# Designed miniproteins, single chains, continued (4): the designs that were tried, part 104

Each design is a single chain, and the fold is of that chain. pLDDT is the mean over its residues in the fold that is shown.

## One batch from the design tools (miniprotein)

Design m15836
Fold by ESMFold2-Fast:
Structure m15836 (fold): chain A 64 residues (1-64)
Amino acid sequence: TTYTLKVTLVRRDPETGELHEEVLDVPAKFIGATDEELERAKKAIEAHARAQGYESVRVEVTRE
């Protein structure tokens, strides 16, 4: 089974105060991943986004 991760990042424009949504498709496919492996990947992505100063992050997992 193949899984794909889609990451949605939200940041605030410092000049206008407007929220901007950025969508990143993770280029790696997770073939045969366990639930634990997927959960670790999601947490790592979320932690990295918070460290980079994004206002919010959403990670979606799709099974192919």
Scores: mean pLDDT 74

Design m15837
Fold by ESMFold2-Fast:
Structure m15837 (fold): chain A 61 residues (1-61)
Amino acid sequence: SLEEAKELLEKATRYFIDGDYEKAVELAKESIKLDPNLQEAKDLLAFAYRKLGKEEEAEKV
């Protein structure tokens, strides 16, 4: 579960770098569901939300 969370975070990060912020949000959320304490996944989710103009959602992460 924790290993799977990190794998999902790696995939989310690659989508983020490629500019696919919607996919990055999706995979970062899945990562957080598997490991709610994985701060890097929460940070990525907030950054991806900001790239999509979803500031309110970013602040709630």
Scores: mean pLDDT 87

Design m15838
Fold by ESMFold2-Fast:
Structure m15838 (fold): chain A 112 residues (1-112)
Amino acid sequence: SNREQAAQLMREGIKLFLDKKYEEAIKKFEEAIALDPDSPGTALAYLYLGEAYFKLGKYEEAIKYYEKSIELLEDLKDPVRARALENLAEAYEKLGKYEEAKEYREKAEEIK
């Protein structure tokens, strides 16, 4: 099924991410999202896309994907949403946007 194939692509992407093969991991996460965009795992896929772009120093792209992860988990007290908010704060700090970073850290604490 598309859901099982998307889950397998997510596992492959996570393995590549842990091996620091960030460009290859990105391709797997993009393929997983394309196969099943309505999957419960799609928010996690966007989180890992953001983290991979962050590791590549692409902070504006990282922010874009963290925001997509957060939107899919709107108003939920979900660990993926908390992690995406913390990662958003770190990405904003890398861009010198300290007020935005503070706001997103405070939102992350409300979930934990």
Scores: mean pLDDT 87

Design m15839
Fold by ESMFold2-Fast:
Structure m15839 (fold): chain A 63 residues (1-63)
Amino acid sequence: MEEVIEKIKELLEAGDYDGLRALIDSMSDEERVFALLYAAAHGTPEQLRALGLDRLAASIKPE
């Protein structure tokens, strides 16, 4: 799992959205959910918008 997080972080920092989508598509359903939650929690507004995760990020924000 840590290796998956590191790869997601690397791709987000590089702005490689195509690589990130390909990585997510290659994951198991459990890894995919974790990857999307991590990206939604730690991505910038621009990154979240580019990935279509801005709505997901809003749903996981603390009350």
Scores: mean pLDDT 67

Design m15840
Fold by ESMFold2-Fast:
Formats: C-alpha cells, structure tokens, sequence
Structure m15840 (fold): chain A 57 residues (1-57)
C-alpha cells in the first residue's frame, strides 16, 4: 500500500499550499518511508513535518 501512503503525503503538501517542487520532495520522502515499512500515520506525520520545514525556506 505504498501508493496510498504516498498519495496521502502529496495531498497534505498540496493542502498546505506548497509549490509543485516541494510537493515532489515530500512525495519522494514519503515513498522512501512507505517502502521501508512505515505506517500510514508515520508517513502522514513525516509529511506534515516536512511541509512545515519547506514552508519556512
């Protein structure tokens, strides 16, 4: 269910108003986490944290 977790992370990034480049960065990170066996909740938490950092740059 890697695809579902990645799609959730992408949705979080878009809803936070990030640009497409930042959304792609979060998508790649979420895919890596999901492939490593991270739960949906862990991927969502990671995406929210990454979105906050990218918005501050």
Amino acid sequence: MVKEKVETAREIARKQGLDEESVERIEKAAKTLAEAGASKEEVESGARTAATHLKGQ
Scores: mean pLDDT 78

Design m15841
Fold by ESMFold2-Fast:
Structure m15841 (fold): chain A 65 residues (1-65)
Amino acid sequence: MADLEAGKAALAAGDYEAAVQHFERAIEKDPNNAEAYRLLASAYLKMGDVKKALEYGRKATELLS
């Protein structure tokens, strides 16, 4: 998925806001994409938003269960 790959590139570059936008688009295309939720949680954690990081991390875990 192009949005997931673009999000990973943005995350690696430290552009966490762009990473969030790409991962949100990946989730819109595939709501069961656990990797997208996991990466979104990582991006929010890097931005210091612990509450959102925990929320999206939980969703990723639920999808893998």
Scores: mean pLDDT 82

Design m15842
Fold by ESMFold2-Fast:
Structure m15842 (fold): chain A 71 residues (1-71)
Amino acid sequence: DVEKGLKALEASIDHWLETHNLTLEELDEMIEFLKKNLEYAKKQGNEVAVKGLERIIDRIKTKKAELEKQQ
């Protein structure tokens, strides 16, 4: 079940982000790196990887927005 896997992936990323003290700059660099991987996955036609990478990017962007509000 792809959706069950994607939900588990989101939970894993959220946990990893909470256990690491990442800066806004580090989160931005991570987003840009993942966007490059997303474009590669799209070029390869790997729909599962595309969905996974989009979910990861969304969770990191959410964490970045939370940190921006704390400034």
Scores: mean pLDDT 83

Design m15843
Fold by ESMFold2-Fast:
Structure m15843 (fold): chain A 69 residues (1-69)
Amino acid sequence: SVAEHQAALARLIAEAVAEARARGLSPEQIRALARALADEAQAGIDAGLSVEEIVERVRALAAELLAAL
């Protein structure tokens, strides 16, 4: 369902934010991370991607950004 996919996306962003906090990132850096993930989700919506494809892209971006730390 759409609600289940929206919940999965929200959890991915929340988990990435929690990991960034655990690593000692500033509130500004955490906000930038959350914004980047939200922007990726919106880009997928605008491109007409499925919710499953959007979730996978957001997950991949979160892993990439956290690995750069």
Scores: mean pLDDT 81

Design m15844
Fold by ESMFold2-Fast:
Structure m15844 (fold): chain A 98 residues (1-98)
Amino acid sequence: SEDYEKGLEAFRKKKYEEAIEYFEKAAAEGSAEAWVLLGKAYIKLGKYEEAVEAFEKAIALDPENAEAWALLAHAYEKLGKKEEAEEYKKKAGELRAK
């Protein structure tokens, strides 16, 4: 996707708001990877609730993506939801051990 590549370039340049616009378009096309990058861009901006939503969409498309589970745990930790963060961190660890 051209939007995915433009999003990556914006993210590399630390233009996170611009990266979000491109990753939203790529994610709407069904890219699990674009949902992960959208969540990462939200993390960079301190938008942890939006990051959770993006990572949950990524996991719905690719439930074996250990990175997406680890990033979801990180976002929940930033929101002060320690129990959910520990559960998702455990899930990421289990997937990485396979």
Scores: mean pLDDT 89

Design m15845
Fold by ESMFold2-Fast:
Structure m15845 (fold): chain A 63 residues (1-63)
Amino acid sequence: GGAEEAAKAAEAAAKGDGEEAARYASLHSQNGGLSPEGAMAAATLALSGRGEEAARAIRKAAE
């Protein structure tokens, strides 16, 4: 399932790695676990230095 990709995206976002967070969020979206809008919002937060908020958004969207 997409839970592993969501966890990796959240971890990358929390560490401030916006590119890696966006990559894993995109993979999770392709597996149907995260909407494209949710993935884009989380990537934008991560790239803006809001890694903890991005991580929370990814985990919430994966629920």
Scores: mean pLDDT 67

Design m15846
Fold by ESMFold2-Fast:
Structure m15846 (fold): chain A 70 residues (1-70)
Amino acid sequence: SNAEKTVEEMKKRLDEILKTLPPDEAARLRAQADELVKQFKEEKDPFKQTILMMELVALQVEAEILARRR
């Protein structure tokens, strides 16, 4: 599905950013991203799936901010 492809692409972009962070911070953000992706795949409500995608975007923004402070 298009939504699943979008989430997989978002995870790949996040993984690229996480490679630039300290291991401990990268592990924390990766765990949060993995949980959001899992919840997205188990969710049946399209509205709740949209909220989970927005949370994944927020996590990517947090990773970008942390990368810029290094």
Scores: mean pLDDT 83

Design m15847
Fold by ESMFold2-Fast:
Structure m15847 (fold): chain A 65 residues (1-65)
Amino acid sequence: MEEVREAAREAAERIVREQTEEVLEEEKKRMREVFEKLGVSADEAEEAMAILADAVEKALELRAK
């Protein structure tokens, strides 16, 4: 039963990660468009994207523990 629980947990983590990556890419695209309209520089936009990606990774780490 422990092996089944571990396998299910690993599968859930993989599914959440894959789904999160898809949503993250869509959100990055939307944010770039919004930042362009607001006159944010390309460097600032990329930094914001990096912050978003880092925040998502940290959230996934907290949920995985």
Scores: mean pLDDT 73

Design m15849
Fold by ESMFold2-Fast:
Structure m15849 (fold): chain A 61 residues (1-61)
Amino acid sequence: GTKEQGIALFEEAIALAREGRLEEAQRLGVLGVIHLSEGGASDDEIKELADRVREAMREGE
């Protein structure tokens, strides 16, 4: 995947998490990590985006 695809997946995951769609948000977050990693994103960049999804999921619980 590309970095752009990974970022788009994380943005969608955050939106879904805020809507309470936690299972879908988690699935897209995992795909986002894969695409970002393949696209050459740093571990710190991936961690920051993953943390944002986790916080949004916490708000949706």
Scores: mean pLDDT 81

Design m15850
Fold by ESMFold2-Fast:
Structure m15850 (fold): chain A 69 residues (1-69)
Amino acid sequence: SHLDQAIAHAQAGNGVEAVRHFGRGAAEAGLHLDDETRQLVIKAARGKLSDEERAQLVAQIQAYRDQAQ
């Protein structure tokens, strides 16, 4: 799934690809992203995530994946 691909790319440090797959997966599942997740997505798209922020993004995508299943 796109959400599984988003998690894999986020874990690998591929922030732009993670955001692309997350956006598609969220749209397909009808998910509304909170402001915290949107801020992490903006940073990821800019390639500016810290290691802590990357871990937070992974956790958020996992939570949304679990909600979508």
Scores: mean pLDDT 82

Design m15851
Fold by ESMFold2-Fast:
Structure m15851 (fold): chain A 91 residues (1-91)
Amino acid sequence: EIEERVKELEKKAEELIKKDPNSPEAAQTYLELGDAYLELGEVDKAIEWYKKAIEIDPKNLKAYGNLVDALNRKGRRDEALEVIEKAREIN
């Protein structure tokens, strides 16, 4: 069940925020939580968690791609283009 996966990832994210909020593990967990929220249809929450993942790991191209997808689903096309440009600067 997607709701159970979200709860599990939220609990893991909460623990990582307390122990090591800027770790590679935190970045990966935030990306996975964003993916889970996107699957649940909670697009605004997905955008927030993808942004947190990128803040910790600015070279994570998958997080940029998923953020672009989420922004496009909300019709926030100008923001999606800005994210694409940022991703291009890393490569």
Scores: mean pLDDT 84

Design m15852
Fold by ESMFold2-Fast:
Structure m15852 (fold): chain A 90 residues (1-90)
Amino acid sequence: MSKEEEERARKLAIETFKLLNEDIDNVENAQKALEKVRELVRLRPSPELLATVLIGIAMALSIAKRKNASPEVIKLLEEARDLVAEGLRR
């Protein structure tokens, strides 16, 4: 992977967590975060970056469940988590 693609992947990770930190129970933000995660995984970033993103999404999912976030938000965060986990298995 090029340094340009790795930097783009890091930017997508930062943008993802900014959206989730804004409002954990916001369906639109969760949808945008999932879209950014799909783009990030397609870039095939380093396993270290994927592991960091996986931990971050798992934490966000835990917070969402604790706050009784909507089922739609939970589902979107679970899809994002599973997508990153699958990227790590390749």
Scores: mean pLDDT 84

Design m15853
Fold by ESMFold2-Fast:
Structure m15853 (fold): chain A 81 residues (1-81)
Amino acid sequence: SHMEEIRKKIEELEKRRKELVDEINALWQALPTLSPEEQAAALERLHRLSDEVRDINIEIAKLKAELTGDEYLKELVERLK
């Protein structure tokens, strides 16, 4: 069903977000041990990863709003019988 497809897409996005957050955390932990050139590269990567997480969060929010709307409407129809 369309709702199952939305749930699966949310799960895939949440897994990708988790991987990106883990990489962000690893980079922050490594940052003090890096050379100045490596620190500059790591900071650029952190900025890009943070932007990707933001975009994923927006997409998840949109998908959850669609899913919640459908479930809320379904519950209302069933309860009004």
Scores: mean pLDDT 83

Design m15854
Fold by ESMFold2-Fast:
Structure m15854 (fold): chain A 58 residues (1-58)
Amino acid sequence: SEIDELAREYAERLRRLDELLRRGEISEDEFAERRRRVSEEFDARIMELSEKLREEKE
């Protein structure tokens, strides 16, 4: 489903950020900021898809 695809993409982005932090390529502050942006972006998309699915249900 589209929600499953978004969840997978979200998990991949978080894992990439974690690896960047572990390798010292980004700061802990940058990690926190990027993680929050990714989280908010995906939350908005999931909410939009959930609303569309509800509108399509009867």
Scores: mean pLDDT 78

Design m15855
Fold by ESMFold2-Fast:
Structure m15855 (fold): chain A 61 residues (1-61)
Amino acid sequence: SEEERAWTAASSPEELEQRTAEYQALVDTVRPLLKKQGLPIESYTLEQLREMVAALEAARG
C-alpha cells in the first residue's frame, strides 16, 4: 500500500517521532467519532486520519 510506503520512507528516528506526534493529535480528534462507529483507530493510517479530520472540518462550514 502507498500509505505504508510513505510511512516507511519517514522511518528515520527524528522524522518518525514528529510523524507519531502528528498521528496522535489526529487520532485524538477523530477518536470520539470512530468509537461511536465501533471501529479500532489503530487500523487507520496517518493519511486516512488526515482525510477524516479535513472532512469533519469542511462539514462544519
Scores: mean pLDDT 68

Design m15856
Fold by ESMFold2-Fast:
Structure m15856 (fold): chain A 70 residues (1-70)
Amino acid sequence: SARIEQLRREAERHRRLLEEYNKKSNELDKLAQENPEKRREYIMESASYGVLAIGHASLALAAEREARRL
């Protein structure tokens, strides 16, 4: 159905953003290890991307669960 396909596309979009933000978070964690002078800034930015990733994971799960109920 069109609704199931819409929910699957929504979930896929959120899964892609989750992956993107996790990659950015991991890159910033590595920069924090390599640059002691900017460690605090990199850690805080990494944490912000981590929060965004969790948000998108929740939205992806919600869409996937709704699609399975239809």
Scores: mean pLDDT 90

Design m15857
Fold by ESMFold2-Fast:
Order: C-alpha cells, then structure tokens, then sequence
Structure m15857 (fold): chain A 82 residues (1-82)
C-alpha cells in the first residue's frame, strides 16, 4: 500500500476543519478508500494535512480533484487547475 501526504493552501482554522470533513466524506463516496484529513496550524497558518492510501495515478488525481472541490465548498479561494 502506497501512502502520500498532501498539504493544502493556507486557510482559516474553520475553513480547514470544514474542508477536511468534506474531503474524507467525498473520497469515501467516490473512491471507496479511507483517508485521514486533519486541520493543522503551521507557523500560525491553518492548513489541511491529508494521509491517503491512493495507489494509482488515477486515484491520486481524483483525490486532488476532490480536495480542490472540498476547499471551494469550505470557502477557500483556489486557483484554476490545469
């Protein structure tokens, strides 16, 4: 099993908590895998730290997409992905 750690863009703690909850729910529904997403404060900035067992490039790409959507729904401004 391959695991990866992802950090998101800085957000308020409230937004980070919301994004973490939304990400775990969406990944479970869409990919059927378990991820751990936690709001953390690093250097006074709130971020979301994600641990994932995603094992394929397709699963990792979908996880990144679901993360971006979760950040948007939580009210975190994100730049358009390429």
Amino acid sequence: MVSSVLLTEPASLEQAERAAELLEERVRKELGIEVIARPVVIGGEAKVLVWTPATTDEEQAKLAELLAESLKEAGVPVEARE
Scores: mean pLDDT 67

Design m15858
Fold by ESMFold2-Fast:
Structure m15858 (fold): chain A 60 residues (1-60)
Amino acid sequence: SELEKKISELEKEIDELDRRYRQAVAEGNKEEARRIAFELAQKTLELMNLYMEKKVKEKE
């Protein structure tokens, strides 16, 4: 389904962003870390919304 595809894609993006965030913090790249942290927050909220949509459809 489209929801499952979006969830899978977002999960992969979040995993990659988390890895990049950890690297930026370790390297002391404050600007990059801040930018990635903002993207992580936005995509995490989007993922939570998709999970809620999926749960509503499964449980009616």
Scores: mean pLDDT 83

Design m15859
Fold by ESMFold2-Fast:
Structure m15859 (fold): chain A 61 residues (1-61)
Amino acid sequence: AAAGEARAGAIGDEHVANLKQWAFDAGVKLAKADPEKYKDEIDNLAKVAGITPEEVLKAAE
């Protein structure tokens, strides 16, 4: 039981970390490309990364 739970938890944490990193990087790239065109996608990616869209726009600089 404990071994299965530990493995599932580790995969979950890694998946969340990977999603957060990907979402942040993707949001920054979209903000650098065209922040007006990709506003909705940047908003969604910022939410996935656990930050505000304004922070993504700041990171793009």
Scores: mean pLDDT 74

Design m15860
Fold by ESMFold2-Fast:
Structure m15860 (fold): chain A 92 residues (1-92)
Amino acid sequence: DEDIKEGEKKFKAGKELMEKKDYLLAIRAYEAAYELYRNKDKRKAGEALANLGKVYAEMGDEEKAKEAYREAARLYEEAGDLERAKELREEV
């Protein structure tokens, strides 16, 4: 699936940008990964949003981080990953 492959490239770019503290580009990369995953793989979509939440948290945007973690938890729950969903709800 080309969307999954492209999403994985965007997700990897987001991680690299996060390490460099290039937060605005990291946000765009994780949002792109989420859009590519959302109708193909709910677990990967949830992981992209969880990492987006981490970027917002590092920027001090607690409310946007909280929103991203809630959406990520919902996607993990829909994917059957109840443990990861619980962990993300504790970040809220």
Scores: mean pLDDT 88

Design m15861
Fold by ESMFold2-Fast:
Structure m15861 (fold): chain A 90 residues (1-90)
Amino acid sequence: DDVEALLARAEAYERLADLLAELGADELAELLREAAEALRELAEALAAGDEERAREAEERLGELARRLRELVASSPEARAALERALAALR
């Protein structure tokens, strides 16, 4: 189920964001919380059959993914925090 998979991903991003905030990686945590909200918006739009809203949520997710890649590429501190948070979730 696409909707259920999106909601599960949003929950995972929220957990990751909470760990990143504990590590002081506030900008990275904010991006992941925004991504979790966009995933929930996408899930809601798909459940409602709102194609336009779903497209807007997908575009927002693409932009957030780009910003996340740029932050991790430019900040050794953000990269280290992400690696530590991902290790803690294993």
Scores: mean pLDDT 85

Design m15862
Fold by ESMFold2-Fast:
Structure m15862 (fold): chain A 80 residues (1-80)
Amino acid sequence: GREKLEEALKEIEKAKNLEELEEAAKKLIKAILESIEDVAKAIGLSLRVIGILIDARLTGDLEKAKKELIELAKEVLEEL
């Protein structure tokens, strides 16, 4: 659980474009769903990730999206 979340966080930090960020975020969603036992909480966190990606697609702001995904991943890690 935790190791997969840490790997997803590292891939988000290394993402150079929106396509790489979306692939890293997909891994973050998978890690959330595998690590968070509360189904409603896991769904809510996954929807937050999707919302960040939608905003990134609409604005083109890669750095904002990376920052928001990093903060979300850290929040999830602190709750494990």
Scores: mean pLDDT 85

Design m15863
Fold by ESMFold2-Fast:
Structure m15863 (fold): chain A 108 residues (1-108)
Amino acid sequence: MKEATVTVEVRVYDENGELVAEARAEPLTMKVGETATVTLEIDVPKEKGRYLVEVTVTSDDPEVKAVITELRAEVVSDGKIRVTATVKAEPRKEGEPNSSTGRVGVEV
């Protein structure tokens, strides 16, 4: 039975493409077919504008890929956003990448 450690990394960019925040979730231990939801609260500048949230999920097992099935970002308070990502572990086919990236916009 294949089990992988999945790393979840979040980067937040402003409307000019400048990196303004980074966060990393605790690693997920997942078996093929499992789904996990990760929620992170990230401090961002209090300036009004549109931010791009980029989530990258990486599997440490060459036979397992992690895919983002749902990605949401929402404003919780002034200068704080909540990022929710649903990650699924799937069998990796030869030639497929070991990482998947999802992007979502949020307006503050």
Scores: mean pLDDT 81

Design m15864
Fold by ESMFold2-Fast:
Structure m15864 (fold): chain A 66 residues (1-66)
Amino acid sequence: MKRVILTGLNATGATAAALIGIGAPGARVKVAPDGSVIVEGELSDEDAQAIAQVAKDNGGTAEIEE
């Protein structure tokens, strides 16, 4: 089970990361009160890296936890 924590995203980056997370079986997408987006579930390494890259490309930061 992996958890990807995204911070500092613009609206486009947050939407793109959420869509990738929703597309993964068993993944859950949560928005924290501070505006951070959390994607958690049985993510592949490739899906987790893709979500992290979307955040970086859209001016945010990403942290991947197992």
Scores: mean pLDDT 71

Design m15865
Fold by ESMFold2-Fast:
Structure m15865 (fold): chain A 78 residues (1-78)
Amino acid sequence: SEFEKKLNELLAKIQELAKQFVELVKNNAPKEKQNEVLDEIIKLLEEALKLAKENNAPQSVIEAIENAIKELKEYKES
């Protein structure tokens, strides 16, 4: 389905950015640089959340995405 294709494309982008974030943390990059990548991940997660809600994804999936967004936002403020 078009929904599954879009979701998989978002997940692939999130995975690539997550790898970049891990490398930044490992190399003790400035928090501002870490937060730039986190903002991109959060944006894609919010797009995934919108798609999940519009396509009646299971509540467990919706809650998992919402929790991921919350945790990353809290990390930015640390």
Scores: mean pLDDT 87

Design m15866
Fold by ESMFold2-Fast:
Structure m15866 (fold): chain A 68 residues (1-68)
Amino acid sequence: SLSEEELARLAEIVARFTAGELSPEEAVAALMELARELRAQGVKVDVSRETIEAMVAAMAAHLAAHRA
């Protein structure tokens, strides 16, 4: 399970992506780096790059649909 600090870091990446500060590719890279750091700290993170790419793509589609 993610700690509150790790969840805050995840939320910051999502917020920056939602604000248009990160491209989809930058968001994937940031999330992959977070997963790598968590694994290095002994946190069990079992997500593939493909899963992260799919999640970011879905988020991008949602943001595009709500851009008025």
Scores: mean pLDDT 78

Design m15867
Fold by ESMFold2-Fast:
Structure m15867 (fold): chain A 100 residues (1-100)
Amino acid sequence: VTPEQRREIAILSTAVALIAVGTALEVEIFNEDPTDGIAGLRAAVDQLVKALEEAGASPEDIERVRKLGDEAVANIKTDPEKALEAVRELIRVVQRAVDA
C-alpha cells in the first residue's frame, strides 16, 4: 500500500464515519427522513471498497467491508446504534487491511 493510497483510504473511511453519524443524528435527534444520508453512505462505502481493491486488500477484508456497509445501511433507520457499531467494525477492518 502506497502512502497516497493509505491517505485516500483514511479520507474515505472518515467520510463513511461522518456520513453515518450525521444520518443517525437525523433519525434519532431530528426525526428526519434518512434517504439522502443512506444514499451518501452507500456511495462512500462503494468508493472505499474500490480504493481497497486498488490498494490490493485481501478479498476477505473487502467482502467484510461490503457486508458491514450493507449492515449499516440496513439498520441506520430502525437501529442507528447498531448501524454505528457496524461502521466502527468496518473502520477496524480497513485499518487492519491497510497495515497488512
Scores: mean pLDDT 83

Design m15868
Fold by ESMFold2-Fast:
Structure m15868 (fold): chain A 91 residues (1-91)
Amino acid sequence: AGVRVERARAGDYEAVLTVNADGQAVVLVRRDGEPVAGLVGELRGDTLTGRLGVAPGYREATRAALAALGWEVESEREVGPGEYEVVLRRR
């Protein structure tokens, strides 16, 4: 029951992971309060699968912010400009 929230910072970037009791997950990455990337997906055990949107120029910063949250990119497939189908693993 309830919602789990995890936060991490990588330099000027803040990442927030929100997971509900059903395993639905949202990650939001901000720089100075402005959203630069977002992930919507599902958490199964130590695997988070979903769709990641990244603003132009923020791909490396987004990856660093996800790593700071304890998530490693296992696979990534571009499906549109700045849009990726991703599989992340918890470290």
Scores: mean pLDDT 85

Design m15869
Fold by ESMFold2-Fast:
Structure m15869 (fold): chain A 59 residues (1-59)
Amino acid sequence: TEIKVTVEQKDDETIEETAERARKKALEKAKELGLEIKEVRLEPDVIDGKAVVTATFKV
């Protein structure tokens, strides 16, 4: 099972800050579901001209 959270970069935000926001949101979901995190992947991308980061937690 995987938890995926994608967040868009804000105007005054670095990509590292965007990645940290994605990671924290995915972690909160994992904790809410009582799931043990086995792997974490952070993937920056550009979708329709917008910088995004997807956090994937394998549980």
Scores: mean pLDDT 80

Design m15870
Fold by ESMFold2-Fast:
Structure m15870 (fold): chain A 73 residues (1-73)
Amino acid sequence: MDEEKRRRLLVRAGQRFSEVEEEAKKLPLLPLEEIDRKIEEIIRRYQAGELSEEEAVRKLALYLALKQRALES
């Protein structure tokens, strides 16, 4: 089920959040809407089999860290 796959992916990405937080701080701050769009695109590509779970988790962790930064600004 797509919702269960999404949940598992986001939980794993959240567990790796601290590992990418410093990397995210070095990137330019993106608008929240663009970050959300990229998160949804990563999930869609994973569900379509275009990304491995490891690739999706890594990318999601980075964009979740960017989202946290955008919300704290």
Scores: mean pLDDT 77

Design m15871
Fold by ESMFold2-Fast:
Structure m15871 (fold): chain A 80 residues (1-80)
Amino acid sequence: SMLKERLEELIEEAERVAKEFDSEEALRYVEKAREALERGDLEEAIRYLKKAVDEIARYNPIKARELRERLREIERELRE
């Protein structure tokens, strides 16, 4: 689905940012989000991705805000 593809894109972007700042905690949450997505658990993937974004916010608050906005859009579409 388009939502799954958009979540995968966000996971890849969060992973890139986490690697840039060498954030092991953010990378662990990205890994858990990917595992949830592989199981088809979109809600769990979003929960872990939010935690990854919270860790990213410590290093890059502007990028974290962008990622949070994109996550909110995906959550809204999941409820529609």
Scores: mean pLDDT 86

Design m15872
Fold by ESMFold2-Fast:
Structure m15872 (fold): chain A 60 residues (1-60)
Amino acid sequence: MKMAKALEDIPKLTDETLELKKGEIVEVLEELDENWVLVKSLKTGEIGIVPKKYLEFFEE
């Protein structure tokens, strides 16, 4: 399963984005483009988009 970790605190930018704290782990659902990914928070279960540049990707 493709996962990602927030490299820094990510504020809620729009209604479609997730707010994440540094070190939070998310599941990568879909890579939308070169700048944005659709993710699911493992902490809250919320789904939203986040900028790829703030994420460290890894497998499981």
Scores: mean pLDDT 81

